# Ledger of designs, part 25: designed miniproteins, single chains, continued (4)

Each design is a single chain, and the fold is of that chain. pLDDT is the mean over its residues in the fold that is shown.

## One batch from the design tools (miniprotein)

Design m12842
Fold by ESMFold2-Fast:
Structure m12842 (fold): chain A 77 residues (1-77)
Amino acid sequence: SMLDDLELEARTEELLREAEEIVREAIRVDPSAREELEKRFEEAKKEIEKEKDAKKRLELAEEFVREMREILEEAKA
């Protein structure tokens, strides 16, 4: 339904905001990763913008957040 799609879109926006915060933290921990992480974030946003299915958009955002969290954990180790 359209309401379900709106909920999925809102969650996708929340996850992208979370990913942005994780990227910024990862860059603070390892400034040498700035260019690569900013590029990955821009590419992820472009992929999500191209996807028309709200559920798949959410899945892409969830996957990107997981990837960014892993990178941050490795940088902190």
Scores: mean pLDDT 86

Design m12843
Fold by ESMFold2-Fast:
Structure m12843 (fold): chain A 83 residues (1-83)
Amino acid sequence: MSALEKAKQFVDEIEAEVERLVEDESTTVEELEEFLQRIEKRWQEIMEELKEAKVPEDEIKELEERLQEIARKLAEKIEKLKK
């Protein structure tokens, strides 16, 4: 599996999991915060793999923008649960 294919799969999996977590009334703030931290750490590793594989910057940017939007939705859910 190529670095780009792994990155796309990761973003797709994270998008699906975030949709599940934000719709689940039983999800705790702690679970959401831990999940956000795991996403950030794993994405840093994937970014390094993409750069080493010489993936075009435009492809990397599209994945980053998509992941940032997903992370924003998760952060909004965390803020709502804290109130």
Scores: mean pLDDT 80

Design m12844
Fold by ESMFold2-Fast:
Structure m12844 (fold): chain A 95 residues (1-95)
Amino acid sequence: SAAKKKEEEEVEKLEKFALEVPGISQDMVELAKEMVPESARSVVNFLHALALAGFSAGVDPQVMLDLLEKAAKEFNLDEEEYNELLEFLKKLFGL
C-alpha cells in the first residue's frame, strides 16, 4: 500500500539519519533491523529497536537522548510519541 511504502521510506531515511548521530554505529542499526520485521517497521518502532540495540552495545544514554530529540524534529513525532519514547529511554537506561 502507499502508506506502507511511505513508512518504509521514512524508516530508510531514519537509518541514514541515525548513522549521522555521534555514537550510533552501523552494527546498532543492523541489530535494530533484526529486532523489527519489515512489516512492523515504523519510525517509532525503529527508534525503540535502536534504543534496545544501544543499550545492548553499552552506549552512553546521552547518545540515545540526542538521537530521540533530533529524530522527533526530523520525522515530525507528535508529543505523545516523543513522550512514550523518552519514558522508554529513561526506564531502559535507569534515568
Scores: mean pLDDT 84

Design m12845
Fold by ESMFold2-Fast:
Structure m12845 (fold): chain A 71 residues (1-71)
Amino acid sequence: RQLTVEEIANQFSKKTKEKLAKEYEKLTGEKVDVEKLSAEELVKLWGYLIENNPEEFSKIAEEEIKEKLKE
């Protein structure tokens, strides 16, 4: 099944999106409000982190999956 941009952008909870935005700020110096970003902008943010800090991105994504499995 092919994921949509909306599904990819919103795969993470608000808490996880905020954690990823903080990692982006550490790499670029740009503060990002995840609630104000479009789906396309969120996907670009995810892509940037995957390219420039894949280990931290994977760690944060795994924490989200583990949290969802407890519900």
Scores: mean pLDDT 77

Design m12846
Fold by ESMFold2-Fast:
Structure m12846 (fold): chain A 116 residues (1-116)
Amino acid sequence: MNMEDVELIISKRLVEGILVAAGKDELADKVVKELKTVDDFLDFLKEHFDDPKIREAIKLLLEKLREIAEEEGDEEIVKIVDELLKAIEEKDLEKFLEKTRELIRAIAKKEWEERK
């Protein structure tokens, strides 16, 4: 298993969490199965960025992730999440996608290092 596989697993977990939080449980299984790359997840976020329910779900998940990262002392993840929340507030799609990729990589690196 390589780092890209870990990034894809994280992307699948994030999209499932977003869709469940948005009340779109029936779509969660289908979308998770259709994701083959991290770019597929970013494309999903791009297509749904203007959906208020998806945006609210993303914000909720980011706020929860921030609380966990703060308790763990993970300053890098806290910083990325703060930048993501700001991008959502400013409706800056390009920055949101850039910071989402950074978040996935940061989480994947942490999970990869903990397996050694």
Scores: mean pLDDT 83

Design m12847
Fold by ESMFold2-Fast:
Structure m12847 (fold): chain A 80 residues (1-80)
Amino acid sequence: SPLEELYERVRPKVREKIEQLLAEGKANGLSEEELQRKIADEVMKIVIEEAKKLGLDLSFEEIMRLAGELAYEVYRELKA
């Protein structure tokens, strides 16, 4: 499935980015709201770029849903 291929490509990039943002947030004393905003913005950017590379015609709603699910899952894993 093209969506499964997108998910597999995006997941490690999202994990690396969230790890970076968590370290930066801790070092710079970012609020939870500031950190969550940065995570949402960066994960959305990763999903959009990788979808374009795969030639996928995803709706904005599908991109938002995938980005939100990945951000939540990876953030939860890294905080456990």
Scores: mean pLDDT 84

Design m12848
Fold by ESMFold2-Fast:
Structure m12848 (fold): chain A 110 residues (1-110)
Amino acid sequence: SEIEELKEQLKSKDIEVQLEAIKKLGELLKSEDVEVRLKAIENLGIALKSKDIRVQQAALDALGIALKSKDKRVLEKVREALKIALKNAPELLTRAIGLLLRAIGELLDL
């Protein structure tokens, strides 16, 4: 599947290949198929654990697309990925992750 190919691209030593995979995963977050969106979030969560700040930032930006979802499973999956990322996040991303977690909390309380 496309998602399996993108998961392999996230393991590349080439940052440009990783960033292209993140962009494509972000496009999959707009899918009408919830299962596709959940798998895309899982792989973006892997990208958030990258040692490269550009890859971490791109993954965070892509996960922001998922906040347009009406599906609680999608929002909960993003929340869990962001909570895990927050434990090891550089200070530059900590505020952005915190703001997304607040937005997700407000959406889940609706």
Scores: mean pLDDT 85

Design m12849
Fold by ESMFold2-Fast:
Structure m12849 (fold): chain A 100 residues (1-100)
Amino acid sequence: NPLLLEGEALTALAQMALWLGMPELALRLAEEAVRLLEEADPESAELGEALYTLGRALFELGRLEEALEYLERARRLFEENGSPALPLVEEELARVREAL
């Protein structure tokens, strides 16, 4: 599935952008990843990873209410898919809620 592969690649690039302290670039890459992965499979773990990355970028940019929304969507997808990333999104949700 070319949409899935492209979405996963963009998610990885967005994660790298966050690691490099480039949250605005991470936001743009993660938004495109979410768009592609929603089109490919709206219930996938890969979409969950993209939403998690989007939420993290939004948090770094101080967009707390938006970060909370996307992180809660990521948590749902991680729970439904049995993702090992579930504890990571729960930790990030706690950080966003503390900052609100």
Scores: mean pLDDT 91

Design m12850
Fold by ESMFold2-Fast:
Structure m12850 (fold): chain A 81 residues (1-81)
Amino acid sequence: MAPSPEDALKAGAVGGAEHTGRIALYGGASKESAENVRKAALEAGDTASAYMGWGASRGAHDNGPVGTSQGAGEGAEKGGL
């Protein structure tokens, strides 16, 4: 009943996205980085981080780094964070 090596890799990617991605979004990451966080979160089934990435990418499009940070906060609220 050990998870497969592939499941362990996905769990590591989720941990990386949660730690690095969320910090980067609040730090004003680029729209491309926000979309990458969203895609990684969707693949991992992390709905909250997916909402953060979606909000951040939308905010980045409108207001650059400040929009990324604001959009991440809005996405976090929608994701239940």
Scores: mean pLDDT 64

Design m12851
Fold by ESMFold2-Fast:
Structure m12851 (fold): chain A 98 residues (1-98)
Amino acid sequence: DERRAINLAIAAALSVIGALFAAEHLPLEVAQEEARVTAELLEEIAREMEELGYTEAAELLRRAAELAREAAKSEDREERIRLLERALELVREAMKAL
């Protein structure tokens, strides 16, 4: 269980880092799509975390997913970066809640 939860948390972190890279360096349409995909992945990971009994980590990852979803709707690059940085902070908190 713990190894699976750690692997899921790493996957969540890498997804947000990828979306951050896209927000900084890639065209608007690509950056928004990466944020949208990241939100969907975070929601999936949160669901699996909850099934494993990591309810606090799952809740933090759902909040991170909501921020990534907001980033996907934003046309402001600076706002997308801020939202995704906040999402990464929540993923880090989720890892500490394991």
Scores: mean pLDDT 90

Design m12852
Fold by ESMFold2-Fast:
Structure m12852 (fold): chain A 94 residues (1-94)
Amino acid sequence: DLAEELERRLEEGKLSPELLAEMAAAAEEEGADAVAAFFRAAAEAESLEALAEEYLARGDYVAAAMAYLLAYAKTKDEKYLEKAKAIVEEALAA
């Protein structure tokens, strides 16, 4: 089905800038401007890890966690999932 095909593409580590740009356009249509801005930044980023660290340095924990979750989706490397979890736990503790 469509969900399996999308998951397969994400599992192949082919999270394309085009897909991220389409997600930004969809978020913009729903009026989710902050989410749209995030996906546009992710589509343009050369490194999702670097983007996440920039958000974290600014105190934008939600965007930082989302960038690490996208890195996990692209690589399937558990270290990115653990980084996203740590950011959320730190934000909740503050």
Scores: mean pLDDT 74

Design m12853
Fold by ESMFold2-Fast:
Structure m12853 (fold): chain A 61 residues (1-61)
Amino acid sequence: SIEQLQQLIQQNQELLRELREQAKRALERGDFRTAQHYQLLAESTEGIIRLLERELKRLEE
C-alpha cells in the first residue's frame, strides 16, 4: 500500500542518516576500512530509497 511504502521510505531515510554518521565518525578517527563499509551500506540504502520512491510515484495516480 501507499502508506506502508511511505513508512518504509521513512525508516530507510533514518537508517541512511545513521550510516552516514557512522561513516563520518570512522573517517574522523582514521578508520578507513570501517568508513568504507558504512559508505557502501549508505549507497545501498540510497538505492533502496530511490526504488521505493519510484514505486510510490507509480502508485500515487
Scores: mean pLDDT 88

Design m12854
Fold by ESMFold2-Fast:
Structure m12854 (fold): chain A 119 residues (1-119)
Amino acid sequence: MLEERKKLILEGAKIVALGNLLRLMVHLKMPTEEILEILEELEEKSKEDLAKAFEELAKKFEKKGLKELAEFARFLAEQAKELEERLDEIAEEEELEDVKEALERAEEELRKLIEEVKK
């Protein structure tokens, strides 16, 4: 039960982070094809270590001179580390139903954002 809640909380946080990153890339006028490529690479790399995936992304943006995106990716990496450190505490305070509802809302928001970018 606790491990299932932890997994859903991490997945929800990942989806929210991806949505926020997508919005920033769109705001900075990044080409749609590059945005989608970054999201696909990040989704695959984040399956084992979310914080490490964002740290690697931050280094990639920094090398390209994309300072704002690099700073945001580092922020997301720190948020992922803090979440992992507090995950047991957070999972004990959350109800499974509430965690599932939060994940479903995050998934719907990300889906709508991706659909908007693809049009």
Scores: mean pLDDT 82

Design m12855
Fold by ESMFold2-Fast:
Structure m12855 (fold): chain A 91 residues (1-91)
Amino acid sequence: GLEELLKNTPFIAVATFSDEDVTLVLLKESSDPNAKITVSLRKGGKRATAEVDNDPEKVAEAVRELGRQLGLSDETIERLAEFAKEAVEKF
């Protein structure tokens, strides 16, 4: 039924900051609250990815860690982390 399709529908949220050529992608493969969220950050040709629990604070911390790995500015990291927290509430 439709409920089964909706529960198994993948969700994606994307933020792109043109000024720094950085893209954040959040992917959740299921509407199940226990499903992991894949966090992917790209800056130019570099990419960093992690899988984290569906928890706004854990997703935000993953964004901060990946942003540090890619050498993003603290301002950009915090902006991406706040976006990720808000997006996770809607997943």
Scores: mean pLDDT 75

Design m12856
Fold by ESMFold2-Fast:
Structure m12856 (fold): chain A 81 residues (1-81)
Amino acid sequence: MAEEIERALEPYMEALAEAEDAILEEYRKELLAAPHTKEVKAALLREALARFAEAARALGVPEEVVEAIRRLFEEQLAKAL
């Protein structure tokens, strides 16, 4: 599943990496200013994921692939929190 998603993303990988770096830098800044509660950290991380999904859609990544990535991320977030 993840490997299949990664193959679908290959044409977009460079642009997605740039978007990810920019979003992670903003998320890092928000984390430094935020109170250290699980709820606030989860909300900030979901906002970062939403920004990444918007960037992927803007690059022409199919909606089904974007949604699959979001689902995998939500599973990982649930395990981490």
Scores: mean pLDDT 70

Design m12857
Fold by ESMFold2-Fast:
Structure m12857 (fold): chain A 97 residues (1-97)
Amino acid sequence: DPSKEAAEKVNSLKTEEEMLEAARDIVENSDNPAQRALAQRAIEYLERGDLDTARFYLLYAMDSDEAAQQAALEVAEAREKYREVREEAKKKREEEK
């Protein structure tokens, strides 16, 4: 679970622009690669208009718990891999007709 401090910081961000500025600051100034990767994903979801998913990634990017940051990245990577596998299976099924 994200820390209370991280939750309070994210809850203070009221607009997409404020969330984008916070995420960019982490990407540019953080020495933690997991924190930067989470902030970068937040930027990607903000660009897509998915504010809820962006807020989720920002929450973990602002957390001081490195294990929570790593777990959030692993979930994101697993979702991306599942999407790839699903698309490959769909192509095979279309060729079997």
Scores: mean pLDDT 73

Design m12858
Fold by ESMFold2-Fast:
Structure m12858 (fold): chain A 89 residues (1-89)
Amino acid sequence: MEEKKKNLEAAKEFLEKAKEAARALEQGDVSSAFDYLAQAAKAYKEMKYVNEEAKKAFEEMERAFWQGDAEKLLEAAERAYKAIKEEVE
């Protein structure tokens, strides 16, 4: 139970940082967007319960960042979060 709760807390931090990255990217602040993306990636790597769908969504999120697509970054991050939440529930 505790371990799954910590996984969900890390997933929430991942999503919050990804949302901040998307906002910074929309504003043209690529430096801040990259910093927030790095923080999201750190939270993602701290998760023990990650499935293949979450991994693919995370990779799509990183590709969207390099394409400058804030909307796709956010969509991919939300998909990764949903997949992780379903894995621990």
Scores: mean pLDDT 83

Design m12859
Fold by ESMFold2-Fast:
Structure m12859 (fold): chain A 95 residues (1-95)
Amino acid sequence: DERIRLLEEMIELTEEIIKNKDDLEKSLELALEIHRLGMRLAGVPLSDEELDERFAALKEAIKAGEGNIPSAEEIAKEAEKAREELRRELEELRR
């Protein structure tokens, strides 16, 4: 089931974000990949061009915002929540 495979890949990416929480650029790249897989799961695929534009916009926001950058702790918490939600969806599909 491709849906199960996509959810498992997204869970792995959330775990990578937790491991790399101190690397903001890496965490953003991983978060965009999760979003890409999620949109594919929803049947609305994102183009590579749109993903590149979103990544560039996030980098610009970081440079402009400075004080609005999420902390490593906040990044880890959001990734943990996403991981638990994805695990719950995976369990639902297996029942």
Scores: mean pLDDT 75

Design m12860
Fold by ESMFold2-Fast:
Structure m12860 (fold): chain A 61 residues (1-61)
Amino acid sequence: MTPEEIYEKLKEYYDTHLKPLVKNNPEFQKELDKFIEDVKKGIIKDPRLLEAYLKWAEALK
């Protein structure tokens, strides 16, 4: 998977499942937004970690 594809999947997961749960915690929300941005920028690009996270997110759908 490309970093852009991983970013798109993670953003979909955050918008659908995580963001509604943490909307009342602005500090946690900023931490999650930073994580997604770090993935998008290629700072976090370990393919095994990202694949495991995507499988976890897909299992929750």
Scores: mean pLDDT 64

Design m12861
Fold by ESMFold2-Fast:
Structure m12861 (fold): chain A 88 residues (1-88)
Amino acid sequence: MLSDEELEKLATLVLEGKTIEQIKQEVPEAYEFAQKLADIRRAARRGDPEAVEELKKINEEFKKAYDEGKSDAVAALRTLADEIERAR
């Protein structure tokens, strides 16, 4: 999982409407995580059982972060992954 500082910086950049390229330059760790999440989501949709299990674990970690008050950061990570998936 990303550090609290990386999550907070990502949430700020997404809220400011920064592009994927700008986010990659300013918080490369967040971009790399979102890219891995996008890849795992694609593999899970194709029926890869290992990817389905990995996605479950990531969703559990996101739920914990959400319950800890980091909902904006979780939303930002999901938004970034969605944008990467849409770029194909």
Scores: mean pLDDT 79

Design m12862
Fold by ESMFold2-Fast:
Structure m12862 (fold): chain A 71 residues (1-71)
Amino acid sequence: GKAAEIAELERRIAELRREIEELREELEEMEKTVDFSNRKELNRLIGLKLRIIGLETEVELLERRLAALKA
């Protein structure tokens, strides 16, 4: 039912937010040590940023769905 779907979305959002927090911590550590002249290090930094953006977009889509279900 609707309540079960809400609970599943809330759990999934919480899991994704935790993954985003872990990746943001990795990004912060990487930004402290990255050599912007090193293409390999720059590509790793960009890749991590893109992954975070992708997960944040998924959270926003799930939050919009959750809001619609609670309306």
Scores: mean pLDDT 87

Design m12863
Fold by ESMFold2-Fast:
Structure m12863 (fold): chain A 108 residues (1-108)
Amino acid sequence: MSVEELLKKAEEALKKAEEALEAGDLEGALEHLREAIELAYKAVVKALEEGDYEAAEKALKLLEEAIELLRKLLEKATDPELKREAEELIGIAALLLGVFSRLLKKEK
């Protein structure tokens, strides 16, 4: 799968997550956010391997958008297990964002 295909699929997963959140389908939103994070991670790794720093930056932006949607999910969630899974995904996405953004920054 190309970097462009991975980015497109990640964007579509984020849109599905946002639609699920608006519909009150928090479990569906969590699954779409999990998929978006996985696709964005694959996109940033592949982009860095290919030297496509612009595509890598786009993938990191998608990780940031996934974190914001997960935070919105946490605000709506009442189920302790769903909250725990969302918090774990925020932690994973934030760690990935931190690691890869350091690789792209001049001072890192």
Scores: mean pLDDT 86

Design m12864
Fold by ESMFold2-Fast:
Structure m12864 (fold): chain A 70 residues (1-70)
Amino acid sequence: DELKIQVLMEQPFTPNILKILIKILPEIPPELEPLKNCEDPEILQQIAEKLNSDPDLVKELAEKLLQACK
């Protein structure tokens, strides 16, 4: 449901919300695909905090996540 995703994107992100988004999204952008296999709570926490402050940084954070979870 596009509306559910849009509502979640307006809420402050937390690691738990990111995990929920990963589970409900049938197709995750390639930049965010590492989130499916990333179990590092610190990385998820940093991504959540950055998304809350600047959503335009999503691409940069996804690249760092891909390197860290490799």
Scores: mean pLDDT 58

Design m12865
Fold by ESMFold2-Fast:
Structure m12865 (fold): chain A 80 residues (1-80)
Amino acid sequence: MSEEEKEELARGFREFLVSQGHPEIPLESVLNLVERLNEEGVTVESLAEMDDAELAELAKRLGVAESTMRLFAEFARSLT
């Protein structure tokens, strides 16, 4: 994934988070999450297909809240 694609995905997810009542999560944190997901080989398509157990394990591995990872999966499902 290119740097431009990472930035667009992060911006889209942050807009989704704001729409879900989470404006407190800064763009920098979202961009960092997108970058780490890309390093792990996790695609938008794979996120859309993950169940709650897979999302919980991924959140634990990346040091992110499970609730944030579930919201990202919901966003990914909206793109597929």
Scores: mean pLDDT 81

Design m12866
Fold by ESMFold2-Fast:
Structure m12866 (fold): chain A 65 residues (1-65)
Amino acid sequence: SAEANVAQLIGEALSKGHISAETARQALELLRKKDYDGVVALAEQAGLPEETLAAIKENAAKAKA
């Protein structure tokens, strides 16, 4: 599912050191609440790589539709 893809991308960003554990927990909490816009905003603030951010945005849009 698109939601599961977002969770996977957050986990990969954490594993690669692109976000802190605290930021990953916040992103997953927003995802549980179906706050896809909040997940995207948090990812942008965290400075994730452009490719990862684009993938999160695409999957968030699919989950929102």
Scores: mean pLDDT 84

Design m12867
Fold by ESMFold2-Fast:
Structure m12867 (fold): chain A 101 residues (1-101)
Amino acid sequence: SRKDIFDQIDDVMAGKKPMDKKLLALMAAMYLRSVLGFKDLRAIKGLADYGGVSDEETKAFLGLDSLPDDALPIEGVLKLLGVNSEDELREKILADYERSR
């Protein structure tokens, strides 16, 4: 559920666990849609593929009816998010989440 993902990010912020690729992908996808207003679902699919997240789990978390089969490469998604690496993405997502509390 969405609560389980937010509980996991709270654990990451508390230093209880590292942010894994799946959690990073879901939080980055939420950031693209909710904060940046980004509508290209190929970027969401690219993040899901990178994180090893199923289409069903991605749709349930973001409230989507469908996802395309065509994924934007992760390098292209990082560029859309204004970051150059996975580590920079983690920092950006954690900072965004902290500001939203």
Scores: mean pLDDT 79

Design m12868
Fold by ESMFold2-Fast:
Structure m12868 (fold): chain A 102 residues (1-102)
Amino acid sequence: SKEEALEELEELKKKLEEAKNAEQVTEVIQEIARKFIYPYLEKKEELPEFIVEGLLEIIRAGLESEDEVVRKAAKELLDYLVKEFPKQFSEPAKKMLAELEK
């Protein structure tokens, strides 16, 4: 359900913020992709708006991390989403990067 998906996105955001090493970061990113990205890619469908918003919140938290491994993973995820879903992520990505990265 949408409510369960929103709770899971919030849990994944927390897992990324709490990740202690590169392996844990990779596991979180893979779980995000498997649950919220790949299903829509396989069907060649746009992501639901609430998933786009949830993913952008996770990415922002990752880019704001003091851990370089977390920041790099968040940037790579953002770049991937811009490549695969340019209509949904290109403009939000530009705004976010302009605000957080010089």
Scores: mean pLDDT 87

Design m12869
Fold by ESMFold2-Fast:
Structure m12869 (fold): chain A 74 residues (1-74)
Amino acid sequence: SMLEKRRERGREIADELIEALLREMMRAEGLSEEEIEARLEEVRRRLADPETREATMNELGERLSRWVVDRARE
């Protein structure tokens, strides 16, 4: 269906953007590229699971929002 394909593409784009933002956040936190990739692999696994996706997106949204606010203040 067109709605299913649109939702799939939307999820792909969202996942790519979240991964890019998390990568930048973790680099700013001083994590190594190896540590970043290990954490992103776990995030990708949780986002791929329909049962954990919503909770994971909410947690990541809060974490990214706090990081952006903290960076804007300092």
Scores: mean pLDDT 81

Design m12870
Fold by ESMFold2-Fast:
Structure m12870 (fold): chain A 68 residues (1-68)
Amino acid sequence: MLSTEELIEKMKAAAKEGVEAARALEDPEQRARALRLIRDLVEHEAKKLGLSEEQREELLRFVEELIA
């Protein structure tokens, strides 16, 4: 079982890898859709895992900063 801190760090690492892969896409429309999907998946997974409001905000802020 992962600690909440370890889980957040793994989710941040996965999001970063996903964003980097999405940014490597040559089609601007596919790239934009992939970036949006990553953000939505992180939000959904954080809620599903029962993370606190503060923890979800930390993860979503991190992902939004990567996308910006």
Scores: mean pLDDT 80

Design m12871
Fold by ESMFold2-Fast:
Structure m12871 (fold): chain A 97 residues (1-97)
Amino acid sequence: SLADELRQRVMAAIDESPEAGEKALEEAVKTVREESDRLNQRADDLRAQGEASADPEVRAKLHAEADRLYQESGDLDRKMGEIRREAHARIAAARAA
């Protein structure tokens, strides 16, 4: 997943230096924010398309797809929060060594 790839990059950067780790974490947060915004915009578009549809089956399908994308966005944000906490702890430990 994107979160797993970003976790690997951040942790590898921390292993090189705490400074590299901080930079990689900032880039990862930006990447997740952009992807989360993209997912939410796509979900909003699908919801609007569903509301414009006269067919209740089409509406239900589009709303279900929108809900799935909102859930994916929320899950991505949650996982990034976990990565940030882990990265901060590891950077602090690296600086203390």
Scores: mean pLDDT 90

Design m12872
Fold by ESMFold2-Fast:
Structure m12872 (fold): chain A 81 residues (1-81)
Amino acid sequence: MSKYFELSKAVQKAVDAALAGDFETAVEYAERALKIMDELEKEGVKIDPEFKELVRQLLEAARAGDAETAKALAEQIMSGK
């Protein structure tokens, strides 16, 4: 399976979880998405630094239990797809 598909799926699951208020699941999939991005960058793939930063901010907001910030970031990531 393509790492690009795995990344897309992880980001989608993190966004869906954050919008649903399931911040434990949002943390899990945001961490997985960032790991896949790091692996792709090591393979020479250019990841949009703004997109990577949005996913990182979503992870930190979800870890903090900041529901308003996490949902706003999830909506922003979803709109950028």
Scores: mean pLDDT 83

Design m12873
Fold by ESMFold2-Fast:
Structure m12873 (fold): chain A 92 residues (1-92)
Amino acid sequence: MEELDRAVLGLLAADVPEMRAAVERALGPEAVEAGEALRDVPLEELLERVARAAREVALREYGWSEEEAEEAAERARERVAALYALARALAA
């Protein structure tokens, strides 16, 4: 989840020098590089991949119930969407 948060911030900061420097300082240069790599990925596809990853971790690594895994997937999706919206606002 934190890795994806970094990638989303880097995606929208990549072309703005001041924002790029701020993201690199706060999250490291790999965040900007990851964001650049995800530039062509639609938001819906990104959110789907995040939700799927969260569900898999909850079910396979933690042994959570199907209901708990669905809640984890929904929280991950909402968080990435919020960070995407914030990153767009900060880049404007």
Scores: mean pLDDT 67

Design m12874
Fold by ESMFold2-Fast:
Structure m12874 (fold): chain A 83 residues (1-83)
Amino acid sequence: MEEYEVEDEQEARELARKLAQETMENGSVKAVIRTETEEMARLAGQIVQSEAMTAGAVAFTEVEGTTVRVELRKYEEYVKELE
């Protein structure tokens, strides 16, 4: 599981796009995103979910203080597992 650090919304958005792209190529990705504040951690989680949806993936996020854990999966593959 890769660990990343983001300082602002722009870095969070660029990372989110990278994770979404990797998810579309590999089927799934797991990462930990470290931030300076709880507010930034929540925002990063929201940005990851938004970018994942735009790319055709589902993001699961868990905010723990100033850190957010993310797991992204291709939406199509995720839906098939529910059947």
Scores: mean pLDDT 82

